# Designed miniproteins, single chains, continued (4), part 57

Each design is a single chain, and the fold is of that chain. pLDDT is the mean over its residues in the fold that is shown.

## One batch from the design tools (miniprotein)

Design m13961
Fold by ESMFold2-Fast:
Structure m13961 (fold): chain A 72 residues (1-72)
Amino acid sequence: RERVEELIEQLRKMGKDEVAEWLREAYKQAETEEDLRMVEGVAETIINPSKELAEKRRPEEIAWAKRLQEKR
């Protein structure tokens, strides 16, 4: 979905290339609407953290993206 691709591109512009690459792979492996929604949610959370502590969740968000990639 175009929205996810836009979010991944924004992450690259922010210097979060590692996260952008993991989300790109997760997006390629996403087969259901739920999977796509999760990828989009993770990207949105990283781009627009509510607080500085939002960075504390970054490992969990990357772990989820990696999990989706390993689905196959």
Scores: mean pLDDT 64

Design m13962
Fold by ESMFold2-Fast:
Structure m13962 (fold): chain A 71 residues (1-71)
Amino acid sequence: TVDALLAQVGAQVGPVAQALLRSEYGAGVLDAADLQRIVTDPARQQELRERGRVVERAAAVGREASRELSR
């Protein structure tokens, strides 16, 4: 159910945003209804695509650099 919604979002906004939403749902930050809105809301999808790009870059740079700096 939720995975199906996430897969639909991923098809529209990319796998990074899909993984992000999956994590947020697991943490209780958002609900299945939120995911359904995203699937049916192109404006939300655009925002997620943009955020997905930022998260991807941040994950690559931040995880590596911040891990070292956080020592």
Scores: mean pLDDT 70

Design m13963
Fold by ESMFold2-Fast:
Structure m13963 (fold): chain A 63 residues (1-63)
Amino acid sequence: SALEERLVELLQTLGVSRESARRLIELIRAGDTVTGRVAIADLRKVGHEEAAALLEELIARYA
């Protein structure tokens, strides 16, 4: 989806590999919202609000 691809692109600019970003999305789609919420908290601590907001949207869709 456009949201998932945008999130992968943003995470890559922050130093996360494409493979790790796709793995995070796969875990969230499988119902692992805990891993996603931890990632949101970490992104917000370092000021990456756009990536955190897109990740929240993804969790809301699959939670």
Scores: mean pLDDT 81

Design m13964
Fold by ESMFold2-Fast:
Structure m13964 (fold): chain A 119 residues (1-119)
Amino acid sequence: TSIDDNQRARRDLADRFGENAVQSVLRGNPSREGAVGIMAELALRLAEEDPVGGLRRSADLARGMADALSVYPKQQSGARLLRQLARALEESARLAEEDVDRGMELLRASLARLLAEAG
């Protein structure tokens, strides 16, 4: 069921980022649910402290999450979206090396598209 799938995704995110970080994101944006939404919010927070390094670290974490979810038949769409998120984060990091504002604009556009696909 969608509820069981969401619970597994949240557990995998808690294992990756820690329970307090996941809960902090959910409190700040309670309308976002599922692995893609939580990962997107964490990526934005990491990018605020270190735009290039934070985006690259977030891409690595998104790939790790996609790999973890890929073993669950009902999480294949989530794993695919997380792989797309990882690519968007890497592209945004590359652009941010030259222009941080352009990199962040690309990230926000990519996140809007991916979150629409996740909902």
Scores: mean pLDDT 72

Design m13965
Fold by ESMFold2-Fast:
Structure m13965 (fold): chain A 64 residues (1-64)
Amino acid sequence: VEKGKEIYDKYLKPIFGENGDKLKEYRGLSPEEIAQRLIKEYPELLDKLSGADIGLIAEYLQKL
């Protein structure tokens, strides 16, 4: 099972769910750029997730 998808579904999908438009902002970005943007927009994620977990989410989002 894709670990990045599981973390996304738990922590980010509730935030993005009402605005599918938000996902489109991450299309075409590198995993590094996605990770940086997530940390800048949602710095509170670092209180719940490691940098490695954020990297897995970024890789998952990049492949969408």
Scores: mean pLDDT 74

Design m13966
Fold by ESMFold2-Fast:
Structure m13966 (fold): chain A 75 residues (1-75)
Amino acid sequence: SEIEAIKAKLAKITAILTQASKKQLNAKEIDEMVKLLVEGIELRIKLGEKEGRTEEAARARKILPKILQEYKEAQ
C-alpha cells in the first residue's frame, strides 16, 4: 500500500541519517544528509495526513521552512 511504501522509505532515511551522525562528514555529504532530512519531513507530513494525525502534520509543516532557512543562512 502507499502507506507501507512511505513507512519503508522513512525507515531507510532514518537508518541513513543515524549512520551519518556517527561519521565525520564533508560538505557534499552534509548537503546529501540535509536533502534526506527534508525528504523525511515531507514524507512524515504526508503520512500524518493519510493517517489523520493532523496535529503532527501541522507541526512538521511549521518546522520545515525554518530548517530550510537556517540551512540557507549557514551556507
Scores: mean pLDDT 77

Design m13967
Fold by ESMFold2-Fast:
Structure m13967 (fold): chain A 92 residues (1-92)
Amino acid sequence: MVAEAKRVLEDIAGEAVTYLKINSAPESVVQQIADLVLQAAREMEAGGDPIAALQKAVDGIVAILESLGETSFADRIKKRARDAIAALQKAA
């Protein structure tokens, strides 16, 4: 579970970071996403709920994207996260 949740988070965050770099987003925004990923990973490693930590990090990434006006891409990330979380919940 923890390893699978981390992989899903890394895939989602990686897609968001790649998109933001292509669109010349400030380095501070990329760092905010990196900080969300690190926080979620630490929470999972400390014995927290992996799905709750993943969802919280995804919600943070989506909020960052929406604040930049990247609504269409934020919707894509939301859908990808919902599908991935549903798959993790079925495997649990």
Scores: mean pLDDT 83

Design m13968
Fold by ESMFold2-Fast:
Structure m13968 (fold): chain A 94 residues (1-94)
Amino acid sequence: MLKAEFLGAEITPDKITISVRFRALTKKTIARVLVYVDGKLYQEIDALLEEGEEKRVTVTVPKSAQSIEVEVYAIEVIDGKIVETLLAKTTVYN
């Protein structure tokens, strides 16, 4: 099982940063982070975690962004199919 936790968002004069923590508790898995800025896909980050590994991912977007949506998924193969499971989602309004 992959766990995801948002650690917070920081808004500064020049940038907006959002940090997420992943923990792969039971098996090797891929964490996927999708970042939407003003309703459009801005960035996609895939992070491979070994069993028992913890990894922090920080995403940075322009200060001009009015809305930032971050979706985090576990990517797994179940019954021969690639399955994306939504673990957490947050929205930051600027």
Scores: mean pLDDT 83

Design m13969
Fold by ESMFold2-Fast:
Structure m13969 (fold): chain A 75 residues (1-75)
Amino acid sequence: SSSVEAVVSLPVPLAAGLLVQELLSSKPNKDLILETLKRLAPRLSPEQKARLRAAAEASSDPELGAQVLAILDAA
């Protein structure tokens, strides 16, 4: 989607920050998070991965959180 392409075109720290914000949202865009993260995961620093793991664990959607953790662990 155009939204995924927009986020993955950003500098990695900014893209990671947007994914953290979206994961902590009351209405997270699951498709945007999962598609964007799959493309960014190999490019993330250990610090950025740790922030995303923390956000996934704090997510109001446990299934989304588990999927995010699985993607980060696979990268």
Scores: mean pLDDT 84

Design m13970
Fold by ESMFold2-Fast:
Structure m13970 (fold): chain A 105 residues (1-105)
Amino acid sequence: SAEEVIEEAVKVVRDYLEGKLTDEEFRARMAEIMRRLAGLTDEQVRKLAEAIAKVVVESKKVDPDEAFRRIARHLARGGMDAGLPLDEVARFVQALAEAYRELKA
């Protein structure tokens, strides 16, 4: 199921950056994905973060830095609003920031 989580997350992030999902729809779908994080190992969370970061770096319609800021903000707010554990939300956002930094170098 980790591979399925990664595939769904990549699709959701890509659709959002292409303007196919509203901010509210993106937050709702990502909250569902983030609820599955507790079932993933640190290595699987890192792979998920790297896959998402790659979509962000490859963004053509939205500047990658702007895309990263929007996604990170929506993940943090959406996760908190959905009542997800703060530690899980922080873990995922930190992994995403690290992956984005590495891919942008």
Scores: mean pLDDT 84

Design m13971
Fold by ESMFold2-Fast:
Structure m13971 (fold): chain A 74 residues (1-74)
Amino acid sequence: SEKAKEAADLLIKGVTERDNVALAKAGKIISEMTPEELKDAIEYVKEKLERGEISEETAKQVIDALNQVLKAKE
């Protein structure tokens, strides 16, 4: 889903570049996302990690954040 990719990319940017604007934008999108879209975002981040596009540390931080929101919405 488009929202899943956008939210994940903004979280990755926010974490890696310490970009508070990207983190704020990600938070707004994530608050509006369904559980299905949050699961899609987690899978997208895992795929980026598998391709070596992000570090394990970054992937863990982003996936943990998405899982916390997912748990609250399920």
Scores: mean pLDDT 85

Design m13972
Fold by ESMFold2-Fast:
Structure m13972 (fold): chain A 90 residues (1-90)
Amino acid sequence: MSAAELAEKLKKATTEALAETDDPRLTGFKVEVKGTEVIITLTFASAEAAAEAYAALSELAARHPAITVERVSDTTVRVTIDAAALLEAL
């Protein structure tokens, strides 16, 4: 499996998982692939929900150097997964 193939697989799995999420505080999501990076943008109904998600995702990112989490706005959190770095960690 190449890093590009892993990125596409991660995009599909993430899109399916988020589409099945019935959390009313998650008002929208977007999953994109740029080269070997998977970029997940999560939009929340409130700044509190976004802050809680950012805290939880930041804990995950601390354990996985391939994952970066950014709080883009009060209600928007972005997660970037570097599939090439993730593949090297396996």
Scores: mean pLDDT 81

Design m13973
Fold by ESMFold2-Fast:
Structure m13973 (fold): chain A 87 residues (1-87)
Amino acid sequence: MLLSLEELRERLQELLARVRADPSSIVEEAERLVELARQSDPANEEAVQLIEDAAVGLLTIGARLGAPEELLARAQAILREMLAEIA
């Protein structure tokens, strides 16, 4: 079942809140974002934009709040692969 835009927005907000509370969770949250992308309609431009914005937000928050460099690099690789699939 595909996620509604409202459900997607809510889950993305929770995901960003979790990495803000614990930047070391960035890899786990990147993997959750990949799962949300799989549950979203790639033909829906608004859903794709929300996922792309969340990917940038995750990496920005993680870097700003001091996530370990190795975890940031791993999260970036995961998100780059995901974005190549949906864009």
Scores: mean pLDDT 84

Design m13974
Fold by ESMFold2-Fast:
Structure m13974 (fold): chain A 98 residues (1-98)
Amino acid sequence: MSPKAQELIKRLEELKEKLLAGEISVEEFLERVAELLDEGIATLSPADLQEFYRHMVLLLNEVYEELLSDDPEKAALLEAFLDELGARVEAAMGRMAA
């Protein structure tokens, strides 16, 4: 994995830590995760983007289990966000694949 992909994964983990510490809202967390995906799409190879997205999905599932399982409104926002991220990555990978 490239140094850039490792940097983005580290920033993703730092966002999770801030969310769990109550330093940022769920809405701000999702906005910042979307910004990291945009940067990943712009800067990463297809293979590194796929690996970054895999880490993103795993992290978002952990957030669901640790923080949002008892909050149906926030859980629904996360589920909708995951669907949107998947569609965006599929579209980006389709553009990158010849």
Scores: mean pLDDT 81

Design m13975
Fold by ESMFold2-Fast:
Structure m13975 (fold): chain A 82 residues (1-82)
Amino acid sequence: MEKELGEKVTKAAWALLKTGSLDVVNFSKAMSILISNGKLDTVQEVSDIVIEHAENEELVKEETSRLFLENGLPKAAEYIRE
């Protein structure tokens, strides 16, 4: 993972820990699925959404779940919904 992308993922995880809008462990599991499937552009997009909208649980869950489903990763979307 590029250093810049890794820093964004870390910042997103800290935003979730602060706001509680998503379970950080489930977020980590979903991001690991994206990374293992080479979806680094989606990892960046998901991280940006979480960083920008961390206080809006409904928006974060809906938009990140949509991106995971559009990338054919229903298990990642399931982790976000739990």
Scores: mean pLDDT 77

Design m13976
Fold by ESMFold2-Fast:
Structure m13976 (fold): chain A 61 residues (1-61)
Amino acid sequence: MDEKAAKYVSKHTGLSLEEARKIIETIVNQTGASYEDAALSAAASKGDLKRAIELAKQLVA
């Protein structure tokens, strides 16, 4: 799950795998979102962490 999430974010944002892992972990830690929801939020935001956090909060209902 975690490696697939990082790979997905890397592909859709252009971030390295290490950067993708860090953004996913930051979203999970700050919002309580699942790794899948964090990855979707990061990809949808094109690597904009602030926007990704806002999107992830909407998914954590």
Scores: mean pLDDT 79

Design m13977
Fold by ESMFold2-Fast:
Structure m13977 (fold): chain A 110 residues (1-110)
Amino acid sequence: SKEEEALEALERAEEVIRESIRAAEAAGASPLVLTTLRSALESVKRAIELFKQGDYEKAKFEVEVALGLVRMTRGVLKTIGELTPEEEAVLDRAIEALEEALKKIDEVMG
């Protein structure tokens, strides 16, 4: 069902962000990248719980918050010339997973 696909996309986003945190830590990423990814993880965990409760609008909002945080951090670091290739890769993977989760939630609500 669309609900199962959306939940799978949310759970994948959680896994991708957890993997991104581990990769960022191993690469010696900046504290801003690590803090952003950890905050995004907490938002995705809340989104999963809200989605399971049928609160699709609130789940969507939590995914949008996570996506906004990751995009903002990527943009800021790129603008000031501090974004490493490794940091860009982990942030881009998180963005892609969050965008897919958002798309799948929209398909449930639409």
Scores: mean pLDDT 92

Design m13978
Fold by ESMFold2-Fast:
Structure m13978 (fold): chain A 70 residues (1-70)
Amino acid sequence: SMAEEVRERAIKLMREANEEYKRALAAGDTETAQKYMELGSRAAMAAILADTDPEEAEKRVEEVEKELEE
């Protein structure tokens, strides 16, 4: 279903943001780490939203995808 597809995308983004967060922390770049922590949090919220409002969750996923790609 669309809800399941959006949730899977959101979980993938959360994992990608967390990996970038860890990389930034290892480099001592606290500003970049904060950015990826926020993106990961937004992806997690989209995953939760996917079951009740998959259309809104998809829009949020697309926004996080764009910011992760720059």
Scores: mean pLDDT 86

Design m13979
Fold by ESMFold2-Fast:
Structure m13979 (fold): chain A 63 residues (1-63)
Amino acid sequence: SSRIKKLEQTKRESLQGAEISEEEAKRKKEEGDYLMASVLTLISGGSRTLAEIIQKNIAKLKA
């Protein structure tokens, strides 16, 4: 299904975004930018939550 393929792609992109945000958060902590590090950590958490929601929707569509 094209819809399932699109959801799988969006899930992969959300997980990739989470990894990038986690790496950037680490760099910001090393620079002493704790505010931006906190923001990036929240963005990463949100992206992982989105991927989980997408996975549940994929499972529902396959049932």
Scores: mean pLDDT 87

Design m13980
Fold by ESMFold2-Fast:
Structure m13980 (fold): chain A 70 residues (1-70)
Amino acid sequence: ARLLIVHPDGSVEEHEVPAELSEEELKALVERLTGIPPEQLTYDAAAQRVVAADGSVLEREGEDWVLLLA
């Protein structure tokens, strides 16, 4: 699967990631890309979504993952 990182300036980065990511893998990915520690990340299992304290959101869009940076 792809990870699309949408930066605040509108630029987009594409990376290859596994199609299935655990809660810990999703949180680690958001921490690595935002610098926000896991204690400030909220995981929603039903939505397959991680929300960071700064408003950044990682979620699944079809077969891909999208990280919208605040």
Scores: mean pLDDT 82

Design m13981
Fold by ESMFold2-Fast:
Structure m13981 (fold): chain A 67 residues (1-67)
Amino acid sequence: MHKWEVVANEALSATTTRVTLASAEDPSHTQTVVVTSPEAGAHAVEVTLTDPDGREVRVTVVAAIRA
């Protein structure tokens, strides 16, 4: 079973944060999720990622928004 880990949180703007995740079994397989919110704070969102084997998995990520 592949496990995803958050390796980066990058603020793109006051309302937008880019979250990068890497597969624990294959760190070269990364996925990027962009989260937008008008409200500041930590926002938990569920996203669907694709494993290195092409399988879909749902992961909860926390994005920090400045607003």
Scores: mean pLDDT 73

Design m13982
Fold by ESMFold2-Fast:
Structure m13982 (fold): chain A 79 residues (1-79)
Amino acid sequence: MSVEEAVKRAKEKSEALGLSPLATQVAAQLAGYIAETGDLEKAKELLKKAIEELRKEGASEEVIKEVEEGGKLGLELGE
């Protein structure tokens, strides 16, 4: 799958699931990364680091949950 196809698929599925705009962008970014690199483990590491950085910056649990939901979808679509 091309990066463009992976991103499009992630956005469409995220919208169908009623996820937030932030979750949709996270899902698209991770699905695109996996489509480009084939590296699911690195994608998981990047998501974990992004969540840790958000917590360090004092992001709300609501924002963190949206990033986790989008990340989970992106990882599922990357396989």
Scores: mean pLDDT 83

Design m13983
Fold by ESMFold2-Fast:
Structure m13983 (fold): chain A 70 residues (1-70)
Amino acid sequence: SELQKLSEELQKRIDELFEKYKNGEITREQFIEEARKLVYEFAKKLGLSDEEAEEIANQFVERLKELLDS
């Protein structure tokens, strides 16, 4: 399905960013910012409004920060 394809693409792109972060190519702040943008774009592709996509991306970032700080 389209949802599965978009989800797989998002996961792959986030995984690629995380590898860049782990090998020191990008900072923690750059990783978080770029991952936020990917989640926002994913939500927009699903037909969500700008406000809804921003809220989802912000919630993702807060959870990601908690995970990285653990």
Scores: mean pLDDT 86

Design m13984
Fold by ESMFold2-Fast:
Structure m13984 (fold): chain A 55 residues (1-55)
Amino acid sequence: LAEEVEAALREALENGRTVELPPRDISSITDEEREALGAAADRVHAEYLARQKAA
């Protein structure tokens, strides 16, 4: 899940669109997985900004 979300966030940020998560029951995921999703989003955002500065 987190890996798929990270890939989707990366594509969404590169294309300049908002992320659309698959229709999953997120209430069934653990707190640790929820934190991992947040960390993945932060990482993708940081990588996107780094690309913008390098270009």
Scores: mean pLDDT 66

Design m13985
Fold by ESMFold2-Fast:
Structure m13985 (fold): chain A 93 residues (1-93)
Amino acid sequence: MKPKVEVKVEKKNGVYTFTVSIDFPEQKEDTVASLMIETPSGFRETVKSAKLGKGPQKVTFTYTGKLDKDSVVVGLALTVSGEVLAKATAKVE
C-alpha cells in the first residue's frame, strides 16, 4: 500500500510555514521521510528528514522560513535505498 503525503503552506508577513504529513503503511524495507525545498533556480535542499522502520508510521514536519516566489516544497516518502514511494508538492505563490 502506498504512503500518503500532504503538504500545507501558510504565509504571514513574507514568512512561510510548511507542514508535511506522511502516513506510511507497512513496508518491506526501512523508509525515510523528507521535507525538501526546490528553488526557482533549481537548487534543492533537504531541510528535514527522518529515518523510519518497516512498521506503519506517521511523520509530520514543520518548517518556517522566507522563500522566493515559485519555490516548491516537496514531501517525500522513500525507501532507505532511495526509491520514491510517494511524493507531494506545494508551490510558493
Scores: mean pLDDT 79

Design m13986
Fold by ESMFold2-Fast:
Structure m13986 (fold): chain A 100 residues (1-100)
Amino acid sequence: MIEELLARLEELLKRTKDSALKKAIEVLIETLKKLPTLSPQTVANLENVIKVVEEILAGEPLKSVPPGASEEQIEVIKETAAVLHVIGAEIEVRLELRKL
């Protein structure tokens, strides 16, 4: 499971041009390599966020969003980047607490 998520994150890192998303993905990849086990809830949340980022980077409009909701699409992109950053930071804090 973690190896699959790592492979998907590394592929996204190669495709992203946004500096904030790129930095968040880089930190998350590095942190996950040090922490091989995640809770099922964290895995599910991360998988959902990765799917959204994959759709964004494919350059396709979100299929479920009406054309008039372009501002909502932008908000989803921003929230996705923020969530990736928060997940990375949370895992990093847990590693620091263990002084590994």
Scores: mean pLDDT 58

Design m13987
Fold by ESMFold2-Fast:
Structure m13987 (fold): chain A 92 residues (1-92)
Amino acid sequence: NEEYKEFLEELKKKFEKYKNSKTGGLTEKEIKDLLIQEGLSEEEAEELAKKIVELFGNENGEVSLEALNEFLKEKGLSVSEFFKLLAKALKS
């Protein structure tokens, strides 16, 4: 899916910009908890959270909050909308 490919590429570029950020990030556990809150099963959320951290995590295994907040603001997405879209993109 071209739209999901473009979304993932833009996201990777944003997180690369903040890879050296020393601010806090979302851990794999926190991402898992957010995905469960968005309606994924525990097993799906665990698998997907691991994939998200592998693709977008920094050297500490965290997804940068600065990168996430900037991306959400630029795209006009809520945290909920973002994780639903990300889950769909990574499952396709």
Scores: mean pLDDT 80

Design m13988
Fold by ESMFold2-Fast:
Structure m13988 (fold): chain A 78 residues (1-78)
Amino acid sequence: SEKELAARQAVLEAAANKDDKEKIEEAARQAAETLGVDYEKALEILEKAVEEVKKNIDDNEKVVEILERAVKELLEAA
């Protein structure tokens, strides 16, 4: 699905740039436009996922779970 790909790309971009606020905001804007999600909602989902990834940096299984949850939340918000 094009929407699933867009949601996944936004989540991965935010996680890859977890210390770059502007890049996280850019990922949220792109997700909002592509998925039809409100920008503030997309940003909340991505910021929460980034925060949780930072707390679980040594747990690869938990990081994957967090990212998959964020993808689902973006798709459900659309």
Scores: mean pLDDT 85

Design m13989
Fold by ESMFold2-Fast:
Parts: C-alpha cells; sequence; structure tokens
Structure m13989 (fold): chain A 103 residues (1-103)
C-alpha cells in the first residue's frame, strides 16, 4: 500500500508557485523602494516592474486553475521585462520558475 506518492505535476506546480511567490515579494519591495526614491531605477523601469508583478500574479492564478500554457506565456513575458531592466536576480528567478512550469 502506498498512499504517499507525490505526482510530478503536483511537485512542479508547488515548486513553481513557491518561486513565483518569492518573485512577487521581491517585485513589491523593489517597486516600494523605487517609489520612495531609494532605488536609482527610471520611471520606464518602474512601469516594467509593475507589469512584471501583474504577469507573476496572473501566472499564479493560471497555475491554480491548471492553465499551464497561459502561466508559461505570463512568466516568459515577465522574464523578458526583467531582463530588459537589467535585474539579474529577478530574471534568473523568473527563468527558474519558467523551467519548472515547462516540465
Amino acid sequence: MSSSLKSKKKKNKDDAIKTLNRIQHMLQVKIALMESGADPLSQDQLEALRRALELVNEAQRNLDKGDIDSAIKNVREAVRLLRDIGDKRLTKMAQKALDIIEK
């Protein structure tokens, strides 16, 4: 009897959501620092961060619904936006979330 088998799909979803939660928190902190003038990012970069946050939130909702294709599209767009603003940490984390979802 084995009632403790974790499906690969459930593990990938959980790992992806956990990574997206970290990105969401980091984006919220960075946006707050930008708005306070503590971060030297431009207004264009602030707009990109806000859009990336919306995409991460939508990706989490799509994963919760089981809409993996929409979640992949949202995370891919977030990776592009974060790369454009030069945030290496957020770009790497978003790419990691994308890699987990694409399994």
Scores: mean pLDDT 76

Design m13990
Fold by ESMFold2-Fast:
Structure m13990 (fold): chain A 75 residues (1-75)
Amino acid sequence: DRFDRAIALIRAQPRDASGRYSGSQITAAIRASGLSADDQRIVISYIRSRADANGTYSGAQIDNAIRQARRVVDA
């Protein structure tokens, strides 16, 4: 599943000192996942809506956002 691959590629990246991921790391991993351009756009949109004030994301926020994006794509 390309959505599970997107999660795995994000989790393989180094986290910052707070254990969080940057928006650029997320975008790069999603582009490498093999998702279609439309699916990439949906996934990135759902993840970015969960950004902290510093523009960073926890692994749990990323997992939840990708699961929600998958439901929209599969509907």
Scores: mean pLDDT 79

Design m13991
Fold by ESMFold2-Fast:
Structure m13991 (fold): chain A 105 residues (1-105)
Amino acid sequence: MTAEELRAQAATVQPGVRLTGTEPGVFDMEVRFTLNDPETGARGSITIRARLDGGRLTLTGVELTGESESALAFLREKVDALLAQLSEVQGTTVTATSVTETLLE
């Protein structure tokens, strides 16, 4: 891959991070990704919510929104890959307390 192709692919994934301090040492985090389904070009988003308390990360929710069932299937694959990477980094299995899916029509 060329540097230009890598940059174009990175631009397809737009991670947005928001941090909200609720009390000293406790932060609520929201991370949002917008992705295009490679089969249809339909857009979808992944929103991951987490709480950071005393340096411990807890996933409180995962929301998937897609313009098609194929977009939702693509997003599920990306979430599974992300949770696997987070589990490897922490050395423990990372799971979300809730997962919701929304099909936009």
Scores: mean pLDDT 65

Design m13992
Fold by ESMFold2-Fast:
Structure m13992 (fold): chain A 77 residues (1-77)
Amino acid sequence: SEAERLGRELAEAAKRYVEYKKKGPESVPLAVGAALRAMGLATQARLQGLSDEVREVALSLTEGEAAELAEKLLAPA
């Protein structure tokens, strides 16, 4: 489903953000790119009314700081 696709892509973006963030200064542009991608995917989920389903998929595929990012991006306002 679309929610499964968005959730999987959001999980991947969140994981990449955490990995690049921890690598140091040379990876800052890659970390920023991953964060912007995660934000864009979360915005797509909200606009389609799929936030809860996308959040569940992303959280099933992430742990630690990546899971925290996914929760933060898809939290109720």
Scores: mean pLDDT 85

Design m13993
Fold by ESMFold2-Fast:
Structure m13993 (fold): chain A 60 residues (1-60)
Amino acid sequence: GEELGRGVVELGRAVGDERAVEAGELAIQGKSEEALRLGEEMLPTNPVLGEGAVAAARAV
C-alpha cells in the first residue's frame, strides 16, 4: 500500500486534488477502510485517481 499511496499523493498534489492526497496519506498510514471510502467517493469525479486510491487501500 505505501508505494501506491505515495504515488496517489504525488499525483494528487500535481493536479490539485486534495481528496486524492488525503486518500493516499490514509493508505500510507494503513487506514485501509478510510482510504477505500475516499477512493470510492472520488470514482465519479476522478476515476483514475479514485482507482489508484482504491488499489493503494486494498494493498495495505
Scores: mean pLDDT 78

Design m13994
Fold by ESMFold2-Fast:
Structure m13994 (fold): chain A 58 residues (1-58)
Amino acid sequence: EEAEKKIEEVRKELFKEALKAYIDGYQKNDLVGYQKKINELTEKAEKRIEEIRAEAEK
């Protein structure tokens, strides 16, 4: 289904962004910044998935 495809894209983007955040945090030795970034990315992804599912219900 189209919604599942869009959700998969969101999950793929989250993984990509999470990997970048991990590398950045490691290089800067900034665990707090890494945790904050991961939380922001996860919240954004969850919001988008919710919107996609709501739209697909139509």
Scores: mean pLDDT 78

Design m13995
Fold by ESMFold2-Fast:
Structure m13995 (fold): chain A 87 residues (1-87)
Amino acid sequence: MLKSELSEESLAALKANPQAYLESLQTWLRRYVDHLLAQGVPPEELVEGLEKAKKHITSYLRSLGLDEEAEKFEKFVEELKERIKKA
């Protein structure tokens, strides 16, 4: 999920339980990144995609007043970016 847009279903899930939604998103994103790296996608493209996703998702979370969730997601993305840069 490196898209800048969230579906209405994803937004509804996020609003219902933000923490559980973000934990699921983080688990999926880790697996997806590992899958793409295994398929030979350049690390630079993954880092760019993660930065774009971080910007859009955190902006949206902050607009909902979910500042703690936004901060947790930012930290998660930065950890993934560092891992990719070292791969």
Scores: mean pLDDT 75

